Designed miniproteins, single chains, continued (3). Designs and how they scored, part 45

Each design is a single chain, and the fold is of that chain. pLDDT is the mean over its residues in the fold that is shown.

## One batch from the design tools (miniprotein)

Design m9554
Fold by ESMFold2-Fast:
Structure m9554 (fold): chain A 88 residues (1-88)
Amino acid sequence: MEKIDLSGLSDEEIEQLVKDTVEELGGSNAKVTKTTLSGTDRTVLSVTFTGPNGKGGSFDIDLETGEAINIQGDEAFGKEVASRFVVS
């Protein structure tokens, strides 16, 4: 599957693509919020979700690098969702 490049997309397009990816991979209840990385002025997408087995989870995507950080809860599912996105 080709990775989704978040570069040049609107906030609405990014939120919808993240929600659609969570649902496509069997998750639900995806919420997307922009926040600031602790100790920096860098913006990240903060994502929360429910995985396919009912486990809650969260991760942040750094919008400058595309790196997934602060992965918690259902780590395997969170990593799979985050791996679908890049920033070029």
Scores: mean pLDDT 79

Design m9555
Fold by ESMFold2-Fast:
Structure m9555 (fold): chain A 135 residues (1-135)
Amino acid sequence: SKFQELVDKLVENLKKEKEKILAYLRSLPGFESVTEEDVEEAIKQLELLGKGEKIPGYSYMDYLNARPILASGLLQAGFSREAVDKAIRILELLSKGKIPVNSEVLAAVIAAAYEHGSEETQKLIDELVELAKKE
């Protein structure tokens, strides 16, 4: 499906831009201790969610309850409202209205990719958000 193709392309682009994403995240309040392994795990979580699978060991909560918790943390770290809203909306779309508890690093990786990734990565995120609005 077009959805699966967009997720697969986003995962591949995140892998290519991993070092740039990690460097930016480490510069942000609350993310100074993020490791390369944490970013790689977040990318694997995105791939699993894109396949309709649950992340092993995680519980899930409703989007409306998860959104203010994730948004407040990312905004305090210095992410733009636009990047935060797009990251959380992608997580809502992938999780069918549920968000994995403790998904802050995954949300931060998507937000960082939107702000500091390539134009291709930004376009993939925008296309995924537009699919979320139509479904």
Scores: mean pLDDT 81

Design m9556
Fold by ESMFold2-Fast:
Structure m9556 (fold): chain A 98 residues (1-98)
Amino acid sequence: PSIPKEVLELETEAGVHEIAGAVYLRLAEKAETKEEQIEYLKKALEHYEKARELLEEALRLAEEDPSTPESVIEALRRNLEATERRIEELKERIEELE
């Protein structure tokens, strides 16, 4: 069974945002001031929130298409759950710094 093109495109775009989020997390770790650290964490949060939205749409489309392999649906669910956990962790870190 083939992965629906739109699902693959959404997952790819989500992956780009996940990479950008990870880059901003590394910048936050290297930040010399609390203000810079907060700024980078907020940018990371913005990217992970966008990735979550894209993954939610990809999962919805994948579940609506009966030709989508169950392994693809399971992988999307795992990625969405991991992204949601990262978002909650980032929100907590930002609150602790503010």
Scores: mean pLDDT 88

Design m9557
Fold by ESMFold2-Fast:
Structure m9557 (fold): chain A 70 residues (1-70)
Amino acid sequence: ATADEALLAAGRLLEERTGVRAETAEEAAKQIGRLAGVSAETVRKAAETLVKSGLSAEAAGQIVLGGSGI
């Protein structure tokens, strides 16, 4: 899995939970960062770390969004 795949998974969950649409990994990182009060780069690094630890894109995306309080 890639960080971009994890961010896209997080973006889908964001739309389901909040109605905020994020069509790209960069938009997902930006919107999640805005809602969590952190930079988009911080969100991307979290996704990269989770994927590198052996998590699937779906699991990593769920943790990134959940860790943001969403």
Scores: mean pLDDT 82

Design m9558
Fold by ESMFold2-Fast:
Structure m9558 (fold): chain A 82 residues (1-82)
Amino acid sequence: MEKKIEELIESLERPEDVGVLELYMIVNNVPEEEREKYVEKAKEVVALKLSDKYSDEEIGFLLGVSKEEAKKLIERAKKRKK
């Protein structure tokens, strides 16, 4: 299951995909602590992909986080991909 969730996270393109991933994890009985970890990773991946088209403020709005948090998500994603 973990490998499948990680593959799904890498394929995420849109903000709504984060909610779909979280729902998928809930219906497959993934523990809350692990779900929170994967949702954080999913937000980082999506934020980075959106950064080519949207501002930090717009990404924050789309992901339901602050502008400052959106910037941190993008920075964390870049560090993981390097």
Scores: mean pLDDT 78

Design m9559
Fold by ESMFold2-Fast:
Structure m9559 (fold): chain A 61 residues (1-61)
Amino acid sequence: MEKESRLTDSELYGLKLGKNLDANKPLKPAIDDLTEEERQRILDILGVPLGKNNRDGLPVS
């Protein structure tokens, strides 16, 4: 097979979600099968990575 029916990232993510939902889960897909857009949205809501600059770090005594 050469170059036929090339899918974009968006299409691939959509297929992955649909496949998992139809095959494994009757409800919405789990975080494991989230689309890039969905994941990016969640990260945007959370803001910056909390692991980098967490308020609760190693306390100095």
Scores: mean pLDDT 50

Design m9560
Fold by ESMFold2-Fast:
Structure m9560 (fold): chain A 63 residues (1-63)
Amino acid sequence: EEEKLRELVDLVLEIAKKQIEKLGTDKPFIVLDNEKILKEVSEKTGEKVTIEDIREAFRRLAA
């Protein structure tokens, strides 16, 4: 569902921002741990989410 994809993307972005803030780095894109992000997302939502699901959601919402 598109609504679920939107929520998933927002969750990922929120977690990523939190990780960036904790790391205190200017180059978050090369230091972000995608596996840790999806692990936390899956734990927060109670759903088994893969990194590919997240990438697909971003692409679909960007279109």
Scores: mean pLDDT 65

Design m9561
Fold by ESMFold2-Fast:
Structure m9561 (fold): chain A 109 residues (1-109)
Amino acid sequence: HMGGVTITVRADTPEELAAQVEKVEEILKKYAKDIESVTVAYNPEDPAARAAAERLAEKFKELGIPTRLVANPSLPPGTLRVGVTGNEETIKKIAEDAKKAGLEVSTGG
């Protein structure tokens, strides 16, 4: 049984973006063995968001997670969308940890 969660990062500064991205990295690293796939979407015209998305994707690939980068020019600057798929129990835990970390979370399709 497959579940999904989307974590949205929104930041007005590079420092805030880095801080939120680090929280996402910590959460997904904790559950890496139980994650089926990760998609990181970024605005290709935002160099800071692109760099953060590329760093996250590299880290997740190092953890053995199938990872896809998606350029989405419709995303606002300072925004990343991190889509995660896995079993329902793992997705529920990721969603709860992300909410506790103060991240924007949506579950389901």
Scores: mean pLDDT 83

Design m9562
Fold by ESMFold2-Fast:
Structure m9562 (fold): chain A 78 residues (1-78)
Amino acid sequence: MEKLKEELEKKTEEALKLAKELLKHSEDYLRAIGMLLRVIGLYLDGLLALKKGDLEKAREQLKKLEELIKEIEEELKK
């Protein structure tokens, strides 16, 4: 459980850094803000799942967060 919590925190921090970078260079600030809100939502859902001991749901949120990181990286290339 602790390792999954640590991974969730690390991926959230990585996603937040990328979202901030997108805000600096993006003409579409609303899209960048939307991605930031999605990061926060996935993090909170992941924490709630961990608190309930639902490791499968926590892993699902972690996977979605990893997918969102990839999506933000693709936006930064455009």
Scores: mean pLDDT 80

Design m9563
Fold by ESMFold2-Fast:
Structure m9563 (fold): chain A 81 residues (1-81)
Amino acid sequence: LTPEQLSELLRQAGEAWQAILEKAGYEEEAKKVRELAEQAADPKLSEEEKLKLDEEALEVAKEAMAKARELGIPSPPAVEP
């Protein structure tokens, strides 16, 4: 993957997770995931830095997703963030 392709994939994943978390009422987690995804989309960041931010966003999304499943909220388009 090129840096541009990675940034777009991370942005799309972040948007998908932010949308489901927001719909589930996890506004704080949704904002955190979005902020991490926006940081990962910064073209000045190295690939390693982008992946680290994506990993942090993934952890936040997984925690909130577990809570959302208990409420019966549907999954985002992507199976995994």
Scores: mean pLDDT 67

Design m9564
Fold by ESMFold2-Fast:
Structure m9564 (fold): chain A 100 residues (1-100)
Amino acid sequence: MREKILELEEEVRELAKKVLEKGEEGKKFVEELVREVTRRMLKKYEELTGTKFEEVLTEDGRLSFQGDTSPLTPEQMKELEELALELLEEMKKKLKEYLE
């Protein structure tokens, strides 16, 4: 499962690079997608652990999540991984639609 997330992250990263080559509008589109995905992941993590985190976005438009590590149960990890897959698949679709 985690390997599939990493593969999908790489596909999204390659598509994002192509969108960024479109100039400022492409950069803004990628930044908005990354911000939305990051917020949804952080909200899910906060709901599962009760921990508050800073929104962390990288300059390269990569999805980045940083915070104090709390031990997650296997069930909590599975829920986060399922959400991550869903969000990455949506990002891939939206990036492809932008590139046409």
Scores: mean pLDDT 72

Design m9565
Fold by ESMFold2-Fast:
Structure m9565 (fold): chain A 100 residues (1-100)
Amino acid sequence: SKEEKVLEKVKELLDEVIEMVKNKTPIKEIADKFRLLIEEVIDLMKELDVDEETIEKILKELEEFGEKVMELLLNKDPNAVKKAEELKEETLKKIEEILK
């Protein structure tokens, strides 16, 4: 379904961000890559004719994920990876609910 394709693309985005955090990628590079990955999710949702309201809700959840991950990195949290993985699970559950 189109919902499954969007959810899969979101999972790939979140996994790629977490992998960058694990690899200690510079914060600016993570931020730049996150922006590009967000645009790929937007483009996919538009191609699949996803409702504008649904797109806006998903973008809001992804922006909140990004802001929280950036806060962990800027604060040099020693548990940043674990907390980012927890944020990924929370974000996926919220997006899955939006797509129902």
Scores: mean pLDDT 88

Design m9566
Fold by ESMFold2-Fast:
Structure m9566 (fold): chain A 70 residues (1-70)
Amino acid sequence: MLSREEIEELVLQTTDQIIDYLKTLPKSDALEGLDKGIKALEQEKKEHPEYASILDEAIKKLEEAKKEIE
C-alpha cells in the first residue's frame, strides 16, 4: 500500500506535471486548464478534508502558475 508520504509526493508531482503541460499551450487554454484544476481540487478538498493540507499546497501551485502566465 502507498504510504501517506508517497501519496502526498504523487499529488505534488502530478500537479507539477500538469502545470508543465499547460504551459506548453496557448495562454487562454493554459488559464482555462488551471482554473478547472483549481476548482477540481477545491471540490476534492470538500469531499476529503483529511487531505486538505496537501490539496491546499497543490491549489497554491496552480494559483502561482496562473499568476505567472497572466
Scores: mean pLDDT 81

Design m9567
Fold by ESMFold2-Fast:
Structure m9567 (fold): chain A 87 residues (1-87)
Amino acid sequence: MNKEEVVKEIEKKLREILEKEPLSEETALKMAEAVKEILLENGVPEEVAEKVGGEIVRLYLENKGKLSKEEFVKKAVKIVEEELEKL
């Protein structure tokens, strides 16, 4: 797995979702699912993909409207990078 390319694919997908939809709990769940799918398609273990998805939802819930779309994307990408580094 090319970890840098996976991270770029995830960042691109998150930005595409947020260009069309506001940052909300529904959109956070949609982004978490999209990230899980990309991770699984790239051979990341299901347990790690589920953990990353959960952390993305938690990021939204803990910050409830306090993060901009850009801040959300940057923090979500950091979560992905940190979990992939542990593999």
Scores: mean pLDDT 84

Design m9568
Fold by ESMFold2-Fast:
Structure m9568 (fold): chain A 89 residues (1-89)
Amino acid sequence: ELSKEEIEKIEKLEKELLEWAAKLDPSNPEDQKQLQAALAVLQLYIMERIGKPQSEEEQKILDRLKEIVEENKDNPGVKLAKELIKKVE
């Protein structure tokens, strides 16, 4: 039930995030951690826009993504993803 505008915002976010991720070193554990943290922020944003969790399993996934983002709030990947979200809102 995402609107065309919401889909376009998500596509723009994914593109910007992938362009940033292309600059990271896949052999560097810290860069991999930044990428995973940024992806968790994007996934949380998408799930919250799709709407209410329809199952306990979906709720657990949502809760876990929130936990990952909170645990990694000082991670540069989380900060970048949040700024990209603000830019497209």
Scores: mean pLDDT 77

Design m9569
Fold by ESMFold2-Fast:
Structure m9569 (fold): chain A 94 residues (1-94)
Amino acid sequence: MVRRELDGDFADLERALLEAAREAVLTGEEVIVEDKRNPDLTIYAFPRTVGGRRVGTAVLVSKSGEILMYTTAVEAPDGSVVVSPPQLSPYLQK
């Protein structure tokens, strides 16, 4: 498990979400990112293997356990990591 702390704004949390997903793929470890300015928000990234490929899923979670944003990173055949743009949770609609 990798733990990281930020001192940033919401835009920094979005970037941290993408990086956490990528790091979960590269390390094969869970990643937790907390932000001092947004203590009610936590990023969790989880490594998985799907069809023989390394995958990392990262979620931005509220203190209540609500998933606000998510992304997925996948290891490409050339060894590079492709990270999807952040998506709003279907649970969080307008």
Scores: mean pLDDT 77

Design m9570
Fold by ESMFold2-Fast:
Structure m9570 (fold): chain A 74 residues (1-74)
Amino acid sequence: LTPSLQNIPPAVEEAFRNRDKAALEALIAADPSLAIAWERLGLLTKDPEEQRAYYQKALALDPENPLARALLAA
């Protein structure tokens, strides 16, 4: 599933495109309410428990996020 670009800050997409986990973590440190940054960090995370925690955080901030909800259901 490709998320809508309408709600994605350019800095978050650039970090994700570069697979830069540290850049996503820095963006979250600056604005922890960026649900999409938590979702992107989860997608770059290989550890299942850490990935789940990031998706849960994204869903808590944006309950309407269909990708995070679907990934948590798996």
Scores: mean pLDDT 72

Design m9571
Fold by ESMFold2-Fast:
Structure m9571 (fold): chain A 106 residues (1-106)
Amino acid sequence: AAREAAARIKEQIAPFPAGPAAATVAGDAELAALAAELSKSVDERATILLTRLDPTAALVAVTTRDPETGEPVTLKAAAVGPGASEHARANAAAADGLELEVAPAP
């Protein structure tokens, strides 16, 4: 569910005092708003800050379905170590922890 992905993102960037990640969550609507804002506004800042502290950190795109709306929700989630996706690790290596969308090689 979106709330689980948003909670993971919040935990990963909670030490960084910026954006909705530092706010307390009141319920599902706030978690959905947090997820949307993280995907659009705090993604790059969270990655840069994580890279400064831990260059192995990478952001991954997490797609989940909100049980209330039934719509797919795409979030950015921090991943470190073996939990990171292969794509996120490749992006981290190429961009020092930044998540990049790359077209598949021909």
Scores: mean pLDDT 41

Design m9572
Fold by ESMFold2-Fast:
Structure m9572 (fold): chain A 87 residues (1-87)
Amino acid sequence: HMKKVLLVYRTDEEEARARALGAEIRALDPDVETELQRVENAKDLLIPLDVEVVVAPDDLLAEIGPIAGVVLLPLDASPQAVLDALK
């Protein structure tokens, strides 16, 4: 089963962080698939059914709230923290 992480961002600075984090995650575990999504508001967020971990900026995480079956992590999370959440 392929492990999938959704990396969410709002700004160009957050996009750079999301891309860097995604590259770091794949360097540690090549079997992890990373997907990037730009959203303006939490209501625009589309989470694929096969996603187990969503990484997003803190303000956006506060708007999203808890989601059953999905682990929410801040965009400043370490790559290891993301991998640990996929276990």
Scores: mean pLDDT 83

Design m9573
Fold by ESMFold2-Fast:
Formats: sequence, C-alpha cells, structure tokens
Structure m9573 (fold): chain A 74 residues (1-74)
Amino acid sequence: IDDILKEAQDKLQAVRDAAVAQRLSVAEGAARVRALGDQIVKELEAKGLPDEAKVVQASTEYYTQLLTEELRAQ
C-alpha cells in the first residue's frame, strides 16, 4: 500500500519537475498533473482501493497548487 502511494507521488513529482524545467504555462502544467492524478485515481478505484485513491486525489491537488505557485513566481 505504501509502495503504491509512493509510486503515485513520485510520478506526480516527476510531472511537476518536468513542467518547471520546460517552463510550461500554469494552465498546461496544472492540466498535466491533474490528468495523471485522475488516471491513477481511476485505476485505484477500479482495484477497490478507494482510501488510497482519495490520498492520490489530495496529493494531485497539492502538487498542482505547488506547481502553479512555482510557475507564477517565474
């Protein structure tokens, strides 16, 4: 379970890092993080892991907020 959440967070972090490195727009960066997060949430819900899906959903919004702040600060 911890490994699943760690893998999801690592993937979200990698997308955030790539968006910052590529200097994406706030809208494009946020869309990429949310798209990945939505995909992982749906996969976890399909596997019967709704609590883990909620954690990934919260992490997705958190990483989206951090990325938005970083891209706006540039």
Scores: mean pLDDT 81

Design m9574
Fold by ESMFold2-Fast:
Structure m9574 (fold): chain A 68 residues (1-68)
Amino acid sequence: GAMEEQKEKANEILYEMVKKLVEEGRILSEEDIKELEEKLADLPEEVREQAIKVAKSLKELQEEVEKE
């Protein structure tokens, strides 16, 4: 349905962001999270919240690895 398509779109935006970070060899930052929020602004709130939560979880994982 429409919500499933919106979630796929949000996941695609998140994936493109992560792909660019990997290509640039850098860790996901607070600025990247804000950019993601801006790119997701036109999507339903539920979809935005889920994509942002995934991005924040990825950031936390990367920060834990960097601390080693």
Scores: mean pLDDT 76

Design m9575
Fold by ESMFold2-Fast:
Structure m9575 (fold): chain A 90 residues (1-90)
Amino acid sequence: MTEEELEATAEAMYESLEGAIETLLKEKSKEEAEELAKKYGLEVGEGLIKTFGELGARKAIEIFRRLAEKYPEVKRGMEEAAREIEEKVK
């Protein structure tokens, strides 16, 4: 797999998570949105690790940071997802 494939996949995952977070913030409480955003973030991170290994984990953490800055309401969930993904690739 190429670095271009990793970047394209990461950007697609970012767009997917961003759309999911926007839906959660419209339909759920802040607490529920934060918990579900963490869950969906972990699923994305695990998928990227399965396909790209440690490079996938690094891209997942980058996606979580971008989403935490754009949506402060889910910042804690995104930071917790980043921590758990980082711990998986010791």
Scores: mean pLDDT 84

Design m9576
Fold by ESMFold2-Fast:
Structure m9576 (fold): chain A 92 residues (1-92)
Amino acid sequence: MKEKVKEELEKLLELILELLKHVEKSKIPELIGLALRVIGILIDLEWGLISPKEAAEEGIEIAEELLKLSNDEKLKEKIEEVIKKLKELLKE
């Protein structure tokens, strides 16, 4: 579980960084904020300060916020895949 949650969060971070190349300048601070939140969760998960389930729940919230900022259909599909996988991990 921990390894799979970490993998999906790392993927989410990559999607945020990809979106930074294509968004309006006004949205950059919000995207940086989301990236920092993912980094914080990854650190907390590595140090055992947060459970894999808590990390997955926070990752879903961040991914849902990222969807609101994206106008690229392919990026949206990839973000939705991360949300789906994290939700599946929460059921185990």
Scores: mean pLDDT 84

Design m9577
Fold by ESMFold2-Fast:
Structure m9577 (fold): chain A 74 residues (1-74)
Amino acid sequence: DEAEEILEEVEKLSGRKASEEERKRALEWMKENMTPNQLEALRLAIEGYLKIREGMGEEEAEELGERIRRLLEE
């Protein structure tokens, strides 16, 4: 589930674990307000940010950007 993966990555970025109620509300909001392609694009953007912090190269960043762009065109 893309929404659940997004929430897990956001928790890693913030260094904070959401409560069960907060997780449920966030997951429901994402599923109601975002398309599957938008969810995947957001997940890729968060993954890209994390990898840049770990030293991801410019070539990989450019490829990721194109994948996100294509998802948002759908």
Scores: mean pLDDT 73

Design m9578
Fold by ESMFold2-Fast:
Structure m9578 (fold): chain A 66 residues (1-66)
Amino acid sequence: ASQEEIDREARVALLTIQATIAKKAGDYDTAIRYYEEIRRVTSGDPELRAQAEADIARLRAEKAKA
């Protein structure tokens, strides 16, 4: 793996942790913002981008039902 891949993976991991903390606190808007950043940093990887978009859609649906 390249340093760029390692840096991206580390950033996605940190953003995912922050999103999880926000969701646990009931702050869906903050969790969605973190996943929107994940979508941005994974824009060069279609599979990871699609996964981030799916996660955003799921969080929006969960917020609407909460």
Scores: mean pLDDT 83

Design m9579
Fold by ESMFold2-Fast:
Structure m9579 (fold): chain A 83 residues (1-83)
Amino acid sequence: MFSEEEIQQLIDGARADAKAAEEYTKLVKEGKISPLEASNIAVAFEITAVAARNSGTPEAQKAADELLAATRKLGEVIDEKLK
């Protein structure tokens, strides 16, 4: 399974992606990015979250949950724009 270094990289990646998801949510709301393009980015965030969750550490699971919550908010805004 993952080494401690690999687990830390997954945690850091998930935390960075969660912040990016919040920024993309704002960009979609402001009409600065295509909702379809943002949908492709959201899929990448879900993949990162699954990888972090699968590491099995409580900290990685928390980071994954935070990323999934941010990605869900992004998805809601994308759906509103696509109608």
Scores: mean pLDDT 81

Design m9580
Fold by ESMFold2-Fast:
Structure m9580 (fold): chain A 97 residues (1-97)
Amino acid sequence: SSMKDRYIEKLEKLLEDLKNFFEEHRSSMSPEQQAVMDAVLKRFEGVVKLVIDAIKNNELTEEEMEEIVAKLEREVSELKQMVENNNLPVGELSELS
């Protein structure tokens, strides 16, 4: 459905936006923070792929798609704020699932 296509596009754009944001801020980050960002991107890409596959396989309801996309949008906004404030939490990334 057109609605599923919209959520897939939002997820793809969200991943692209996060990648671009990290690249723009890479020079301002320490090597330790850069390694953390690379790990976050790899994990986020994996989550996005799983969600897109679930949408394509009709495994999610409309409400579940909306909730998952909203959650991922909130996570990206939080990560952006942490980077801008130089407060990226190295120890808590495993909890951003």
Scores: mean pLDDT 81

Design m9581
Fold by ESMFold2-Fast:
Structure m9581 (fold): chain A 67 residues (1-67)
Amino acid sequence: PLNPRELFKKADTDGDGYIDKEELKKFFESLGYSPSDEFIDVAINIADTDGDGKLDFEEFARLLGAL
């Protein structure tokens, strides 16, 4: 079983506590998907409640729950 914290840690490759557009795209690619830039932008815009263009752990967990 995968938990959101372990998934977040794998996606956060620079260790800054946030997932940017490139990290989110690489995360989906690591799962065998080929996400479009539009898909990634929409996903960030929906989940990003603070408007910084990045996802914290809470926002990332909500995005995973929507998938």
Scores: mean pLDDT 73

Design m9582
Fold by ESMFold2-Fast:
Structure m9582 (fold): chain A 83 residues (1-83)
Amino acid sequence: AEVRAELDRLEAEYMARGLPPSEALSAAVARVLRVRAATDIFLELVKAGKLTDEQIEAEIAGLRNSGDPREIEAAERLEELVK
């Protein structure tokens, strides 16, 4: 449900930019898989109470400063989920 909702949103955004449906879907899938894998593991650690607020902030900052657009997006998603 969560993955599908995010996929549908990203696909619509890529189509709005003028990408054909098949290319929009492929781009959305690649982006969702990258971001979701990183955020799911980190979120499980946060929920388990194994990370301090300082560690959470440091990980988000590291992802944001990585220079990889997908890791930057993962940082934004994690910030929304933990705040």
Scores: mean pLDDT 65

Design m9583
Fold by ESMFold2-Fast:
Structure m9583 (fold): chain A 90 residues (1-90)
Amino acid sequence: SALAESAARLSAEVPALVEEAREVAEAARRGELSKQEAVRFATALMIIASAMANSGVAESDVAALLEAVAEVAEAIGDEELAKKLREKAK
């Protein structure tokens, strides 16, 4: 179905999004990215992760993305958001 094909295409994008999130988290830890910029990025990825879950993307792929967003949250000191995202990813 068209939805299954769309889900497969979205799943293919997950590794790149995870890598981007890791780069953002590391940049934030180094002070190369503002907390505000990191928050905007994390918020955008959370919206993408929710859209992917609703589109039938594999649970493991959505979990990987949520884990990467948790890493960004942790890098900016938002431990509560990081914990919530990691619990949702498991």
Scores: mean pLDDT 83

Design m9584
Fold by ESMFold2-Fast:
Structure m9584 (fold): chain A 71 residues (1-71)
Amino acid sequence: MIEKLNSKDPAVRLKAIEELLNSPDPETLVELAKALGKVKNPDIVDIGALKRLLEHPDPEVQEAAKEALKA
């Protein structure tokens, strides 16, 4: 699933992001934030996902999203 975040097809990336955002596992959400931070040209979907992760109650998820947004 995480590898699909590197797809150049926006539909594939959007589906992968939505599936991962619905994960109850904080480790999965941290991996999602890190993967989104590695996208060279983040679109509105990528930035929107990172903003949602900033609102997550887990401080590790919040920190990973903050670092991804700074990149």
Scores: mean pLDDT 73

Design m9585
Fold by ESMFold2-Fast:
Structure m9585 (fold): chain A 90 residues (1-90)
Amino acid sequence: SAEAEAQALSLVPFIDQQIAERIDTSAIRPEDIPELRQMLLNLAYHLALEYPGDLEKIKRILRTDIDAIFQVVPGSIAAYRQAYPPVELP
C-alpha cells in the first residue's frame, strides 16, 4: 500500500544509521552492505503492512534483526529473503 511504502521509506535513515553503527565491528563484508540494506528495507515494508503506524514497534524489530545479522548468526539473511520477499519501492 502507499501508506506502507511511505512508512518503510521514512525508516531508510534509521536503517542506514543502524548499519553504520555496527559495520566497523561486524563480520559483514562491505560489498554485502547494499544487499543487506535492500533486505532490511523490504523487511521494513512488510512490518509496515503488519503494524501500520507503529514506528516504535517496527524500529524495535529492525534493531533486533540487525543485531542478529551483525553478530554473524548463520542463516539470518536467507531467513529474511524467505520471510520478507523483495518488493519494488519507489
Scores: mean pLDDT 74

Design m9586
Fold by ESMFold2-Fast:
Structure m9586 (fold): chain A 58 residues (1-58)
Amino acid sequence: AEVVREAVVPIPAAAGPALAEWEARHVMETDPEAVAVEARAEPLSADTVLLTVRTTLR
């Protein structure tokens, strides 16, 4: 199964990649059913990003 989550996050666009890496790692560590996680942070403005997290479950 696959689950996709989206969130608009008010952080500097430059912090987006770090947020995406943290979210992917956090899901892999905390969700025992997660077999793969891909996270992406897309800049919407200088101070806002769109975070997308795709989780593949067993």
Scores: mean pLDDT 83

Design m9587
Fold by ESMFold2-Fast:
Structure m9587 (fold): chain A 75 residues (1-75)
Amino acid sequence: SLEERRRELFEELVAFVAEKTGIPRSSLRRLSDVFAEITRLLKASDLDTRQEIEEEVLPVMYELFRLERELERLG
């Protein structure tokens, strides 16, 4: 389902941020929390980390935002 896919993508982003920043997953409960940390990583990162975020993370975040908007239209 769309809700299951949204959850899967959200968990993937949470795992990435937790591993890169050391922030506990318990502190990354909302999409806004995850978005804020990704934004901080992009601004503070070296070139290698920025490229990793651009290639691995931004596509997942974009798909998650698309699914969130689609679910919002349904309910």
Scores: mean pLDDT 78

